# Designs tried in a protein design run: designed miniproteins, single chains, continued (5). Part 4

Each design is a single chain, and the fold is of that chain. pLDDT is the mean over its residues in the fold that is shown.

## One batch from the design tools (miniprotein)

Design m16106
Fold by ESMFold2-Fast:
Structure m16106 (fold): chain A 87 residues (1-87)
Amino acid sequence: AEEIDVWALAEEYAKAAAATDPRASNIEVEKLSDTEVVITLDVEVDGKRYHVEVRLTKLSDTTVRIDGTITAEDGSVYRASTIEVAE
């Protein structure tokens, strides 16, 4: 398997999100380091705005950690994390 490029992976995820969620807006990909990239987007559901942040951290050539954060208008924050392994 080729080494994981977290920037390319983040851009692919951002494009997929834009294609599948018609309520997603302001999709941005920011490179924080050679191993860390953040995707931010806004989602509006039933008149409520949510700010979504997805952080991709390269742990190895074939392993990426994905940290998701959803911030509601009332300041409530929801977090989820997973690890994805490439072949």
Scores: mean pLDDT 75

Design m16107
Fold by ESMFold2-Fast:
Structure m16107 (fold): chain A 63 residues (1-63)
Amino acid sequence: MEAGLREAEARGQAHARQIAENRELLEAGEEVPETPLAAALRALFEGKSPAEAGLRAEEVRRR
């Protein structure tokens, strides 16, 4: 049994759920802090290309 693979998938799903929750809060008018990784994943959820997701992450990382 590949416990390591299962743990990695569970962590990925937990991060995806957190980003979905933060997106709902933003749509409700609540302010949510943004990290570079969250910005990149959000762009991918919106259908942006991986290159554009990387640019979004860099913009957030530039303060």
Scores: mean pLDDT 65

Design m16108
Fold by ESMFold2-Fast:
Structure m16108 (fold): chain A 70 residues (1-70)
Amino acid sequence: SLEEEINDGLALMMVSVARTHPVADTPDDLALARRMIAQMRALIPQVSPEVAAEIERAIARLEEELRALE
């Protein structure tokens, strides 16, 4: 559907940003990374299965980056 195609595109943009911009050890970047994780999780049921898998990988990487910055 057109709605799924739009959601897929938006999700892939977020995944691209997460991949290309490393999380800095600042309160603002840490808060932004956590918000991105939450927003990406909310998109999972609204996207194609292939894009959902890409989101899950991006979330896992961001969560590992956040753990490393503890």
Scores: mean pLDDT 81

Design m16109
Fold by ESMFold2-Fast:
Structure m16109 (fold): chain A 102 residues (1-102)
Amino acid sequence: SSAVDAAVAAVEAEVARWLAHARESGGLSPETRKTAKAELEKIKQMLESLGRPAQAQALRDRALAAIESLPENDDVKANTLNLFMLIAASSEALLLVRQVKR
């Protein structure tokens, strides 16, 4: 449905926003990358539950490639902020998916 497609697009926008902030902050530590990959897998599973496995896979693959391309950054403040923003993005994704899925 168009509502499901709109929800998927909104989730993609949230993930893109988080990745932009990670790049602006100079990248991610190995630990933050590990957490980010786990959160992306959760987002993929949520989108698959909406009947959009191809879109879920494409988003996860695109985001994973973006994470792998980011430089390493061990700055504690930058990584802490990126982690909070990632958790916020995952929470927003979960809310959007749940509202559409009913």
Scores: mean pLDDT 81

Design m16110
Fold by ESMFold2-Fast:
Structure m16110 (fold): chain A 90 residues (1-90)
Amino acid sequence: MKEIREAAEEAASTLPPELANLVRSFARDVIGVSLPTLNNAAVAAGRPELIPRIRELFIRMLREMSTARSVDEARDLYNRALGEAVDLVT
């Protein structure tokens, strides 16, 4: 969880306020909803080795947010990472 917050704040610090707030919102959603749900799914699937892979996927996505030029680009990055993480546990 600490690495997710750090990645989000690193990206947010380089972005305009609108994009920075969106990235922080995505990080809160990842920590509060996506990671717990996907970690539980990985364990249920008998694949706990996916837990660090899912975490790394979201960290990379949040770091890549520093390159987002628009709200739509940031949402596309988030949706792509979420879809990849879901595919890993299904």
Scores: mean pLDDT 87

Design m16111
Fold by ESMFold2-Fast:
Structure m16111 (fold): chain A 66 residues (1-66)
Amino acid sequence: SDSAMSMAMEEARNYGVDYVDLIPSEDGTSVQIVDKKTGEVVATITDDTSREEIVEALEKAKKLAL
């Protein structure tokens, strides 16, 4: 089964990574969505995070970058 982290990385690639970086934790249990312009952590994605929450975080990051 695909983990939420795997889905998060796939969704971010599909949504466009021009304005965000994805930073995995050392243990690989979470991924931080970071705004490339400000360096601010917009969201932290875990295996319990839904696809809808991932998309919302990416939309928020995009609005902050504009």
Scores: mean pLDDT 70

Design m16112
Fold by ESMFold2-Fast:
Structure m16112 (fold): chain A 92 residues (1-92)
Amino acid sequence: SAAEAEAAALLAEAARLRAEVARAMGKSTDQDSLALMGAYTRAEHATDPAARAAAWREWGAIAVRALSDDPEAVRAAQRGADAAVRAETLLA
């Protein structure tokens, strides 16, 4: 369906942006890296779309805070979280 195709495109964009954030996280503390991984794990394993969306918003907030001195990484985190949340809304 059109919604499934749009969701697939958003998930692919989110995955690419998460890779950009992961590269930038080499500058971050172990605590920030663990917090980011925790949010990602919650998003991947949640069965409720609202819980997955909440976890992706948390992932984005953690990444923005951890990478606040890197404007490109902040934009990647914001766009990645938004794309993942939008995909969950389309699939709900």
Scores: mean pLDDT 83

Design m16113
Fold by ESMFold2-Fast:
Structure m16113 (fold): chain A 72 residues (1-72)
Amino acid sequence: MQLTPRQRAALVLAARGRSVDYIAHSLGVSRNTANSDLSAVRRYLADHPDALALFERAAAGDDAALVELAGL
């Protein structure tokens, strides 16, 4: 299962510790849409341990992991 470009953007913003409101505003969508995208992202990470490891590294401040994560 692949993430859409908008879901990948939500993933990167979430890894940077951004709020759901910030993500919704940045993507030009409602809070409900942002929450739906983040739910799809959480499901993707549960199914892809390699992507989850990149997310955790990016959340810890690894900018190289953020770049790899944005390329999913």
Scores: mean pLDDT 82

Design m16114
Fold by ESMFold2-Fast:
Structure m16114 (fold): chain A 65 residues (1-65)
Amino acid sequence: IGKESGAEIRGVALAIEAGVPLKLRKEGGKTVVTGVYRTEAQRRLLEEGGEILRDVIGAEVRLLD
């Protein structure tokens, strides 16, 4: 119930907490999330948030160094 929007908000909130910039775009009916990381901690948090978004919303997640 309402997990699609809730999961998206939670994923973004986790990245904001870590100070990681995220970009969300809708492309062809898919949500694309791009995150940039500089530390191992930021990378782990992006992976966790990306897994939530991918599993619940079916978002495509891209991680950049």
Scores: mean pLDDT 63

Design m16115
Fold by ESMFold2-Fast:
Structure m16115 (fold): chain A 100 residues (1-100)
Amino acid sequence: DLQSQQNQQLSNQSISDLDLFGQNSISGGQLLGSYNSDAGASLLDQSRLDIRTYGDSTIQNIQSSLSSNPQLAQQQIQNIRDTTDRILGRLDDIRNQNLQ
């Protein structure tokens, strides 16, 4: 089904955009040494909030865009949650390393 393929591709792009946003957020903080600064904990918390907010917005967009295909919507929402959790897990690893 062409519509299902288009909906799959568009939602896959949204998930890729979330993953790229998370990677850029983490890489920027690491490259600048910001996470190792006196403000590092606050900057990690801000990155976590930004990534969570982006993930939540992506879920809302998927719910709206895939309202005609609730099964695909549920699968993509799970993929967004898994992607968000993976990115947040990487932030937690960085936090644990920096607090040593």
Scores: mean pLDDT 79

Design m16116
Fold by ESMFold2-Fast:
Structure m16116 (fold): chain A 57 residues (1-57)
Amino acid sequence: SAERDAILKALEEGAIAAATYPAALVSKELADQVRAAIEAGDLERAVELAMEAKERL
């Protein structure tokens, strides 16, 4: 999806807020999970969690 691709590209460019911001709007725990995924280099998981967060908003 275009939205998934946009978030992934943003994360690859270091714009972590593309995933952490929507997650933080849902919960601190979800935002912490996104940050952990980014720190582990698992950008696909970070995108998945961000998309899940956006579906809840």
Scores: mean pLDDT 84

Design m16117
Fold by ESMFold2-Fast:
Structure m16117 (fold): chain A 72 residues (1-72)
Amino acid sequence: SAMEEELREEIRYLIQSLLNDPKHSDLKTEKDALDYLRRVLEKLLQTAEKNGDEVAKRILEERLRVLDELRG
């Protein structure tokens, strides 16, 4: 869908920004940046689960699905 394509473009932009950021010098590849972003989303999902926030869980699960498709 158009929304998924926009999200993929935004994720690609974030990947390039992270790879060019001296503060994230430990991130060397697109895979490293994707893995970093996935860890951020996983932490948010754990918080949503702890709080019983079913709306946030659904939103984060959808974002994780699109991100995992980009990871292959």
Scores: mean pLDDT 83

Design m16118
Fold by ESMFold2-Fast:
Structure m16118 (fold): chain A 55 residues (1-55)
Amino acid sequence: MLSEEEILARLSKLSAEQRRAVFDAISALGKEKGRSPTKEEFQAVLLEVEAQAAA
């Protein structure tokens, strides 16, 4: 699992549009589960957005 600092560093390297996508996905996840998203869920969303950006 990525450290919190590494998650933040990688997030900062994303474009504004990609960062928006991460936050929108996290917000949707929290709504679906009725709770605040976990660090693991945040990491998963970040990796997914990075993979989509690289493809």
Scores: mean pLDDT 77

Design m16119
Fold by ESMFold2-Fast:
Structure m16119 (fold): chain A 67 residues (1-67)
Amino acid sequence: LLDTSLADPALDAAARRLYAALLAAGVPEEEATRIVQRVVSEAMDRGRVPSDAEIEAVVAEAAARVA
């Protein structure tokens, strides 16, 4: 729980937060799932958990594209 080396639990928490925020913003479940998968894949390639600001930016962009 306190391990800071490539934190899979923190990445899982970030992914769940992103998914919930996308659904709350009116993004369809299928599109939200695709976006989360992309963001998780990119985070794994970088070896870094996305920040809250990065999650907010992704949600704002996705909401604008779905409208």
Scores: mean pLDDT 75

Design m16120
Fold by ESMFold2-Fast:
Structure m16120 (fold): chain A 84 residues (1-84)
Amino acid sequence: SIREEAEKLFRLGDHDGDGVLSKEEFAATIFNGRYGETEVPELFIEEVFRYADLDKDGKGISLDEFLEFMERVAKYRDPWPKVS
């Protein structure tokens, strides 16, 4: 399920085990899986991070925020990089 896959990815990205993904960890986690070696604009990474950061605190992506984000991505099947 998307939830199980998202939890596994979150645990892999959360290298320090603090329960959140940094902006860099978050970007690496989602883009490595979807775009591989595709060039990603820095500004776009910031927009994506803000989209996933549901509480808007800018401190990182919690597991709950990551799960909700991944469910949205799976529902649409589209890479939201097209939103530029």
Scores: mean pLDDT 61

Design m16121
Fold by ESMFold2-Fast:
Structure m16121 (fold): chain A 59 residues (1-59)
Amino acid sequence: SKQDEIKKLEEEATKKAREIEKKYGVSIFDTSTPEGKKAREEVRKFAEEMLKKIEEIEN
């Protein structure tokens, strides 16, 4: 179902956020460091990509 596909994308997003945290050695919620700000920006860009894919699945 479309809901199952969306759930799978949400799981991929969570996994990607963890990979980004490992890459920069910081939590995505830590914006006090330059690395944290970069990690958060990378998460934001990935989230925008995922939202676009969700829109394509729903339409």
Scores: mean pLDDT 76

Design m16122
Fold by ESMFold2-Fast:
Structure m16122 (fold): chain A 79 residues (1-79)
Amino acid sequence: MDEEIIREVVEATAAGDLERAQALIDSIEDPDVRELAETAARQVLAGADPELVVEAVTLSLRFEDPEALARAVALAEEL
């Protein structure tokens, strides 16, 4: 499931296992899902909370709005 693989990418990136994170991203055949996974990993590397990034990705996938990821992460950081 797309949500599950992106969660694994975020968890691997947060753990510092960048090789595993990249391998997971490379295994994604859907270019839109791959772009979401790459964006999620980039946000975690930039210091975003991995749990909030996973939540933002889940919202993006459920509402079919990939821009919701960037907005949800930005809003979460305003706390």
Scores: mean pLDDT 73

Design m16123
Fold by ESMFold2-Fast:
Structure m16123 (fold): chain A 87 residues (1-87)
Amino acid sequence: SMEELRELLEEAEELLKELEAAETPDTGLFQRLVIVLGEAASLLPPEVAQEVGELVEEAVRALNAGDYATALELLRKALELIREALE
């Protein structure tokens, strides 16, 4: 539902803000954000869900490569795509 999608989006925004404020990578919060974005994507049209999924996968790869800044930027892009889908 649109209400469920909005709630997931608000949770994702708070998680991303908390991750960006952290001095060191918080892998637990990162994994929670990935799960929330995946749940939000499941409520979107398949084409948008695929783009969100690709950005999330790229973010996980960046994190595993030690590029935390790029990982967070990619998660932000995924979150913005979800926002655009709500309009």
Scores: mean pLDDT 85

Design m16124
Fold by ESMFold2-Fast:
Structure m16124 (fold): chain A 97 residues (1-97)
Amino acid sequence: DVEAKIKALEERMRAALPDAEATLAELRARAAAVRERLNLPDSLPDGLALSILLLEELGKEAIEEVMKLIKEGVKNKEFEDMEAVEVLLKALEKLLE
């Protein structure tokens, strides 16, 4: 359920970009830079790193919405890598500063 909502949000974020296919390679490179800047673990899925980049472009409300969905997924035990999820939440909180 939370995974489906995160996917729907990611698709909405991608729809806001001018050229989704051409932009994907650039976003992947920028996601790598975001990982380095926010000290995200290498075990963090590429999709989540890309989502952080897209969230930065959509602004504070999108970041807050995704954090809420992730916290709900934690309560429902939907994530296997809880350490990566904790680092992701801390990185998203830092983006709100």
Scores: mean pLDDT 62

Design m16125
Fold by ESMFold2-Fast:
Structure m16125 (fold): chain A 105 residues (1-105)
Amino acid sequence: MYVELTDKDMEERALLVNEITSKFEEIYRQSLKENASLEETLARLKEVVKEYVKKYYPELAAGAEKRIDAAVEKILATESTLEEAMERWSGYVHELVLRLIEEKK
């Protein structure tokens, strides 16, 4: 299905991604300080994204949660460093938010 994205949709994406990213930076700093595992760090990041999806896209939350869980499993299987995992996760979140905006239309 083709969905026409408006300037307002792109602004919504930027605002939501910025809110999520600020919490990612906090979690990342805490993980470095505590020498937390990659698995524990991604579990925290996963819950942050799920919370924002439930808040802003409640009708899409169930499907998004499955996709988020799958993305975390894939990152844990492929990435061995926290830095690489964070880069992959940030890219995934940008694409997830864009897809949610498209599916909401």
Scores: mean pLDDT 77

Design m16126
Fold by ESMFold2-Fast:
Structure m16126 (fold): chain A 79 residues (1-79)
Amino acid sequence: MEKEVEELLKELERKARELMRAYLAGAPEEELQRLEEEALELAEKAYELGGEEAKRRALELVARQARELEEELKARGLL
């Protein structure tokens, strides 16, 4: 189970980065929404398998990626 949670969290991190890159590339809204849904689904699966600890790790990963995105948007003059 621990390996499964770890794999889900790694996939969540990859998906969050993909969402960030799509945002910066000006991807269409439909693509952004699909990536968001995929990330949320991965987070939910991690919560179900790993409980509170996995939930906290998932929230930390998402928060970090959101912060990195905000900084990138500011650096590019898009925010």
Scores: mean pLDDT 78

Design m16127
Fold by ESMFold2-Fast:
Structure m16127 (fold): chain A 60 residues (1-60)
Amino acid sequence: MDPEKLEKEVDISLMRMYIGVLKASGDEKGYQVGLEQLKRVEEGKITVKQAIDEVNKAIS
């Protein structure tokens, strides 16, 4: 398996879990920003770290 492909699949799974936790905790703003950032991670435009940093910036 391509290491880059495996890393991307793991990153997407972690991001999905993070978004799910935000929704479960009632953070609708974080959830919506998380969904937008997840799409960018899936498209290969940003890393999961950048996506999480953007969500944290939005909810701070």
Scores: mean pLDDT 78

Design m16128
Fold by ESMFold2-Fast:
Structure m16128 (fold): chain A 90 residues (1-90)
Amino acid sequence: MEEKRRLYQEMLERAREVIDKATEIMKKALKNKDYELVKEASELFVEIFRLIDELRRAYKENAPLETIERLRQRLDEVEAKVDELEKKIN
């Protein structure tokens, strides 16, 4: 229980940071009229919001730790994609 709660809280905080970074990338891409980067950032927003919804549902339904860890791996992948886009915009 405690380990699942810790992972859940950690993932929600990381998801918030990922949303914040993606938002800044989107703002810069729009200012630069980089519509391809806007599209990529938009797709990442869809992925992160779906992940948050699945994470909240998994925690509410007391899903196994393995389910939470799989969602954490998906969050790691989304975070890596956001970091790659941040390098492209700068």
Scores: mean pLDDT 83

Design m16129
Fold by ESMFold2-Fast:
Formats: sequence, C-alpha cells, structure tokens
Structure m16129 (fold): chain A 70 residues (1-70)
Amino acid sequence: MPTPLSPEEREAVERTVREAVEAGASEEEAIRRGVLAAIDVLLEQGRAPTMGDILAAEELARETIRRLRA
C-alpha cells in the first residue's frame, strides 16, 4: 500500500521517534517530535504541510512505536 509520505519523510519520522523513545520520552512526546520532523522535511523540500501529511506522520509515528516495542 502506497504511503502519502516520501521515503525521506518516513525516515525522518522513524529516526526521530526511535531517538525520542530511546531517550525515555512518552509516547505522546515521541509522536509530536516525529510529526515535527516530517513537517521540517516537507518545508525543506519547498512543500507546504497539509492536514493529510500531519495525520500520515502521526500514524507512522504510532506504528514506529509499536514496532520498537514488539
């Protein structure tokens, strides 16, 4: 299934979430940091973040946390 996020956006979210969880951040804080990382990548690419991008980044952050705990 295609993701609405680019590979670079996905890598930024997954890396940021992993680092936050490893640093002892809460699930909510890790998700917040992951979403901000995706927004930063979009802005660097000259694209305006949409609500869809934010929701996709939030879902990927949650999935990443689940995978790290599995």
Scores: mean pLDDT 80

Design m16130
Fold by ESMFold2-Fast:
Structure m16130 (fold): chain A 73 residues (1-73)
Amino acid sequence: MSMIDQILQDFKQQGEQAVKTAKSEDELQKQFKKLLDHVLKQLKQVEDPKKFTAAAIRAVGLATELYLQWLKS
């Protein structure tokens, strides 16, 4: 398991917690903005631009999926 995989796993876990605890769409949006800002800063430590870009796309995809799950609940 790579450092990138661990960062994204932690991000997914935090996003799932945000989905469980958010009481409003506004609260969820604020939590996801903070989580995305944080994960992108962590991924900037990766010196390979291609690996960074792929991981950043995966993080945005995970956030979108979790947000849509909350909306459908």
Scores: mean pLDDT 80

Design m16131
Fold by ESMFold2-Fast:
Structure m16131 (fold): chain A 77 residues (1-77)
Amino acid sequence: MEPVHALIRVKLKPGATAQDVERVALSAPGVLSARAVQRGDTVTLGVVAENEEAVERAIEALRSSPVVESAELVDMG
């Protein structure tokens, strides 16, 4: 199966970092890589995952994390 690429927009809680976001995303089953670009309290997260369900698991993990205020799927393909 071809890997899925996704862009996720993350809003950080005070004191959280891009590295925290990458670590949370990588903890989701089926996520192969995660790369975060931070600008202020906002992170653009690029994810490569085995399938769309793995992307959904990454977003759920981010939304459940104490370091994340919000996470939203921007694009997937």
Scores: mean pLDDT 86

Design m16132
Fold by ESMFold2-Fast:
Structure m16132 (fold): chain A 70 residues (1-70)
Amino acid sequence: SDEIVEELKKKIKEIKELIENKAPREEINKKFLELRELYLENVDKLTPEQQKEIKKLMDEAMELYTEYMS
C-alpha cells in the first residue's frame, strides 16, 4: 500500500531529523522501535520492491545514528 510506504518514509524522516538535531538517544531509540513495529505489522502489504526501498532507507538512518553515537 502506498499509504503504508508514505507512513514508513515519514517515520524514517522524523528519525533522521532527530539525529540531525542531536536529540536524546532514548527518544531516537523509541522512534526506531515505533518504525520497526509499523514495518513488521505492515510488511505483508508491501511489494518486494517497496520492502527493499524501505529497508535501504532504514539502513541509511541506522548508519547516520551509528555516526552520531561515535
Scores: mean pLDDT 85

Design m16133
Fold by ESMFold2-Fast:
Structure m16133 (fold): chain A 63 residues (1-63)
Amino acid sequence: SKEEQLKEELEILQRARDQIQQYLEQVDQGRLPPLSPEQRQQVQQQLAELEKTIKEIEEELKK
């Protein structure tokens, strides 16, 4: 069903968001090489876009 497809997509996007958050945490802890300001801005923009899509799917599932 469309609902099942949206739930599967939501799970994939949530995992992608969590991976990016973990990546940034590891960078901030010095476990990974530091990001330039430009690279950090790009990664934060990707995270914001993922969060926006997640919210859109969550709202669609509430209907």
Scores: mean pLDDT 86

Design m16134
Fold by ESMFold2-Fast:
Structure m16134 (fold): chain A 66 residues (1-66)
Amino acid sequence: MEKILKEISEETGVPLKVLEQIYRYIEENAPEILKDEEKLREELLWLVELYKKSPSFRAVLDETYG
């Protein structure tokens, strides 16, 4: 887990803290994804793109998992 979050943080330029918030979002909304490393990586990358483009998604992460 921690290794994947660090790798995506370095790849995308998004802070590790934000990746940890996104991980908690997946854990609450789609915990099945956490069992498959490939699916988890794909979902993290998708949600990072959503984070970059959506002010409302950023606000939800900060308010819920901040």
Scores: mean pLDDT 81

Design m16135
Fold by ESMFold2-Fast:
Structure m16135 (fold): chain A 76 residues (1-76)
Amino acid sequence: SNIKANEIAKEAYQLVLEGASPEEVGKKVEELAIKYGIDKSQAKKISEEVKKLVEEGASPGQVATHTANLTREALD
């Protein structure tokens, strides 16, 4: 649901804002995606995309928006 996708995105936003590493952000997004019903393979792909954005210096808002879009697509 959009609510679950937004909760995952909100956590990613907070971690990036707090200066968390790309690895930490990716891991947390993967854990929450799996918790909210996204399969492990898809959750890993989402986490790798999110990790890449953080590595490239994307803002908290950019990371959150992309995370929400990827997780929403996965949740239908």
Scores: mean pLDDT 86

Design m16136
Fold by ESMFold2-Fast:
Structure m16136 (fold): chain A 84 residues (1-84)
Amino acid sequence: DKKKEAEQLVYIYRAVMITEKKEITYKEAKEILEKEDIPVLPIPDDTDYEKVKEEAIKGIEKIMGGKVEISYTKENVLKAKVIK
């Protein structure tokens, strides 16, 4: 299911951003999101976060069929918008 794959990539990207902003582990960021009923896939413990973010965006763009703009709210809510 392409929609579920894109959704999971957005959640992974969001978890990585929370990890970097709060200076916590990815596991802790995943736990924070899961408390809000947002399921997040685990990633390897020694992962390059910049590469994870790049691959997540690339995957979302591939699924959506267009270039994606990423924006944040003050609450670290990730918004992905396909460029018209």
Scores: mean pLDDT 72

Design m16137
Fold by ESMFold2-Fast:
Parts: structure tokens; C-alpha cells; sequence
Structure m16137 (fold): chain A 75 residues (1-75)
């Protein structure tokens, strides 16, 4: 969990696209509030849904990296 938060914070710091940065901030807030494996899995599924609807390649890249950070945090 802490590793997932640290990884997403790094993604936020390195992100230059304002929409992607805002979505990453929303994801980290959700991760901080939801600390169980079940809740983190729910967040991962929501990110997958967002990826299917997203058309901006930079936002997609940021969401994919955030998804990987969460999945690594629950393994």
C-alpha cells in the first residue's frame, strides 16, 4: 500500500498533462481512503473502466501506470 502511494506520488510529480495529473491525484486520494485488498481491487477495476472510455493518449498512459502501481501494491 505505501509502495503504491509512493509510486503514484512519483507519477504525479513527473506528469505534465493537467488532466492526467488531476486523475492521478484522485486515484491516490482513493488509495489513501481504501486500504484493504478488496477495496484496492475495486479501485483497479474503476481505472480499467476509465481506460476504456479515455481518448487522450497521455491520460491513458498515466492511468495504465497508476493501475500497475496498485496491482503491484496488492500482490
Amino acid sequence: IDSAIDAINKLIDEEKNPKAKEKLKDIIDQVKKNKTVEQLTGIALRIIGDLLDEKDPKVKEALEKALQAILNGIK
Scores: mean pLDDT 78

Design m16138
Fold by ESMFold2-Fast:
Formats: C-alpha cells, sequence, structure tokens
Structure m16138 (fold): chain A 85 residues (1-85)
C-alpha cells in the first residue's frame, strides 16, 4: 500500500511539499528492509528525480539532504541483505 501511495503521489507531483510527502513514504518503504521494498524505493527515487527535472521543481537544501540520507539508508539496507555483493 505504501508503494501504491508513493506511485500515485509521484504521478501527481507538482510542489516541494509533494516531494516531502513522497520522501516520507519512501523512507517508510526502506525501513521494511525487504529486497522488493528496496528495489521499489530505488525506482521511486529515480522516477522522482526525473519528474522533478522535467517539471523544473527545485529542492530546498533540507530536502536534498533528506534524499542523500535515504540513499545512504538504502545502500546500507541493500548491503545488509547481500544485494550489493
Amino acid sequence: SLIEEAKKLLENIKTEEDVKELLDLIEEIVEKKTKENLLEASRLLAEAAKALAEKGIKLSEELRERVKEILEKLQKAAEELGLSE
């Protein structure tokens, strides 16, 4: 359900506030630490980055730092599950 909510939010992303809500959902998905959730979180982040670039949405420093933190958590979780070996 979190993945479905994130996908719907991504389809309608227009504002920095929408990005914040999307990142909140992605963080919850990553915290489940399953291979499927980590792969979906990676896809959502990549699609979000593309959508933001295409729509000209600039991220605040705070949101850019959150993206970096999520990427670090994602990499660590993937390593713990053996996905990065």
Scores: mean pLDDT 79

Design m16139
Fold by ESMFold2-Fast:
Structure m16139 (fold): chain A 93 residues (1-93)
Amino acid sequence: LVKPLEEALEQAQAAGDKQKQALALYGLAYVYERLGEKEKAAKARKELIELLKSLPTDERAKIYDALRNLGLELSKAESVEEAVAIINKALAE
């Protein structure tokens, strides 16, 4: 279930795509929390916060908008499988 999202995070990190890294970390934290993987969820949230702190104000603002949109879509998810599909769609943009 989570392996494709973990791979997407690694690919985004290798590509230096900060927006996709943030989306993948946000999505992983959400999915891990829903699966009861509290430690992994906390680690993903910490990495997301550290990433956002490292960014210039303008880039950070754009990523915050993307995360807000992802959060809104995830609020409509009725299952973990639906949440994963929503995250994958955001990462494909």
Scores: mean pLDDT 86

Design m16140
Fold by ESMFold2-Fast:
Structure m16140 (fold): chain A 94 residues (1-94)
Amino acid sequence: SQSDQAYQQMQQVRSTLDSITQQSQNNGDDTTYQISSVHRTIVDTYIQAYNSGRISADDMVSGTISILDFLITQMPSDQASQIDSQRQQLVDVQ
């Protein structure tokens, strides 16, 4: 279903943010590290709210797209490209 696809894409977003957090730590980019780790926690919160039945899959996806839109403006180009790819996949399952 579209909801199942949305949920799987949310897990990919989480994995991508974890990857970016590790990349920024390895590069000594404390700003990107803090921004990515905070927003990964917000994504986890949306997933938890969906799993508990408090929000719809559409609410979870829409909220996450807004986060990714912000992150694209804050990240170095390589990380921004990875986030943009995840954003497009979320739009496609909405």
Scores: mean pLDDT 88

Design m16141
Fold by ESMFold2-Fast:
Structure m16141 (fold): chain A 74 residues (1-74)
Amino acid sequence: EEEKNKLIEELKKYQDEIDKVRTEMTEAGVEAKRLAEQGSPEQAERDFRERMAEYGKKAKELGKKALELSNKIK
């Protein structure tokens, strides 16, 4: 069934994007730790918090779309 295959491909794209966001969140954590060690802990904490909020919002939105597609498939 062609429609089901298209939904599966789209779901995979969203899953890949979610994985990318998770990688970016991990990298942001490493960067924040590095900046804190260099003597800017307050600024590093603020920047990290803002980035985490952005990534969290994107991950939730992608997760909702992935769930909707998953529900349409099965």
Scores: mean pLDDT 78

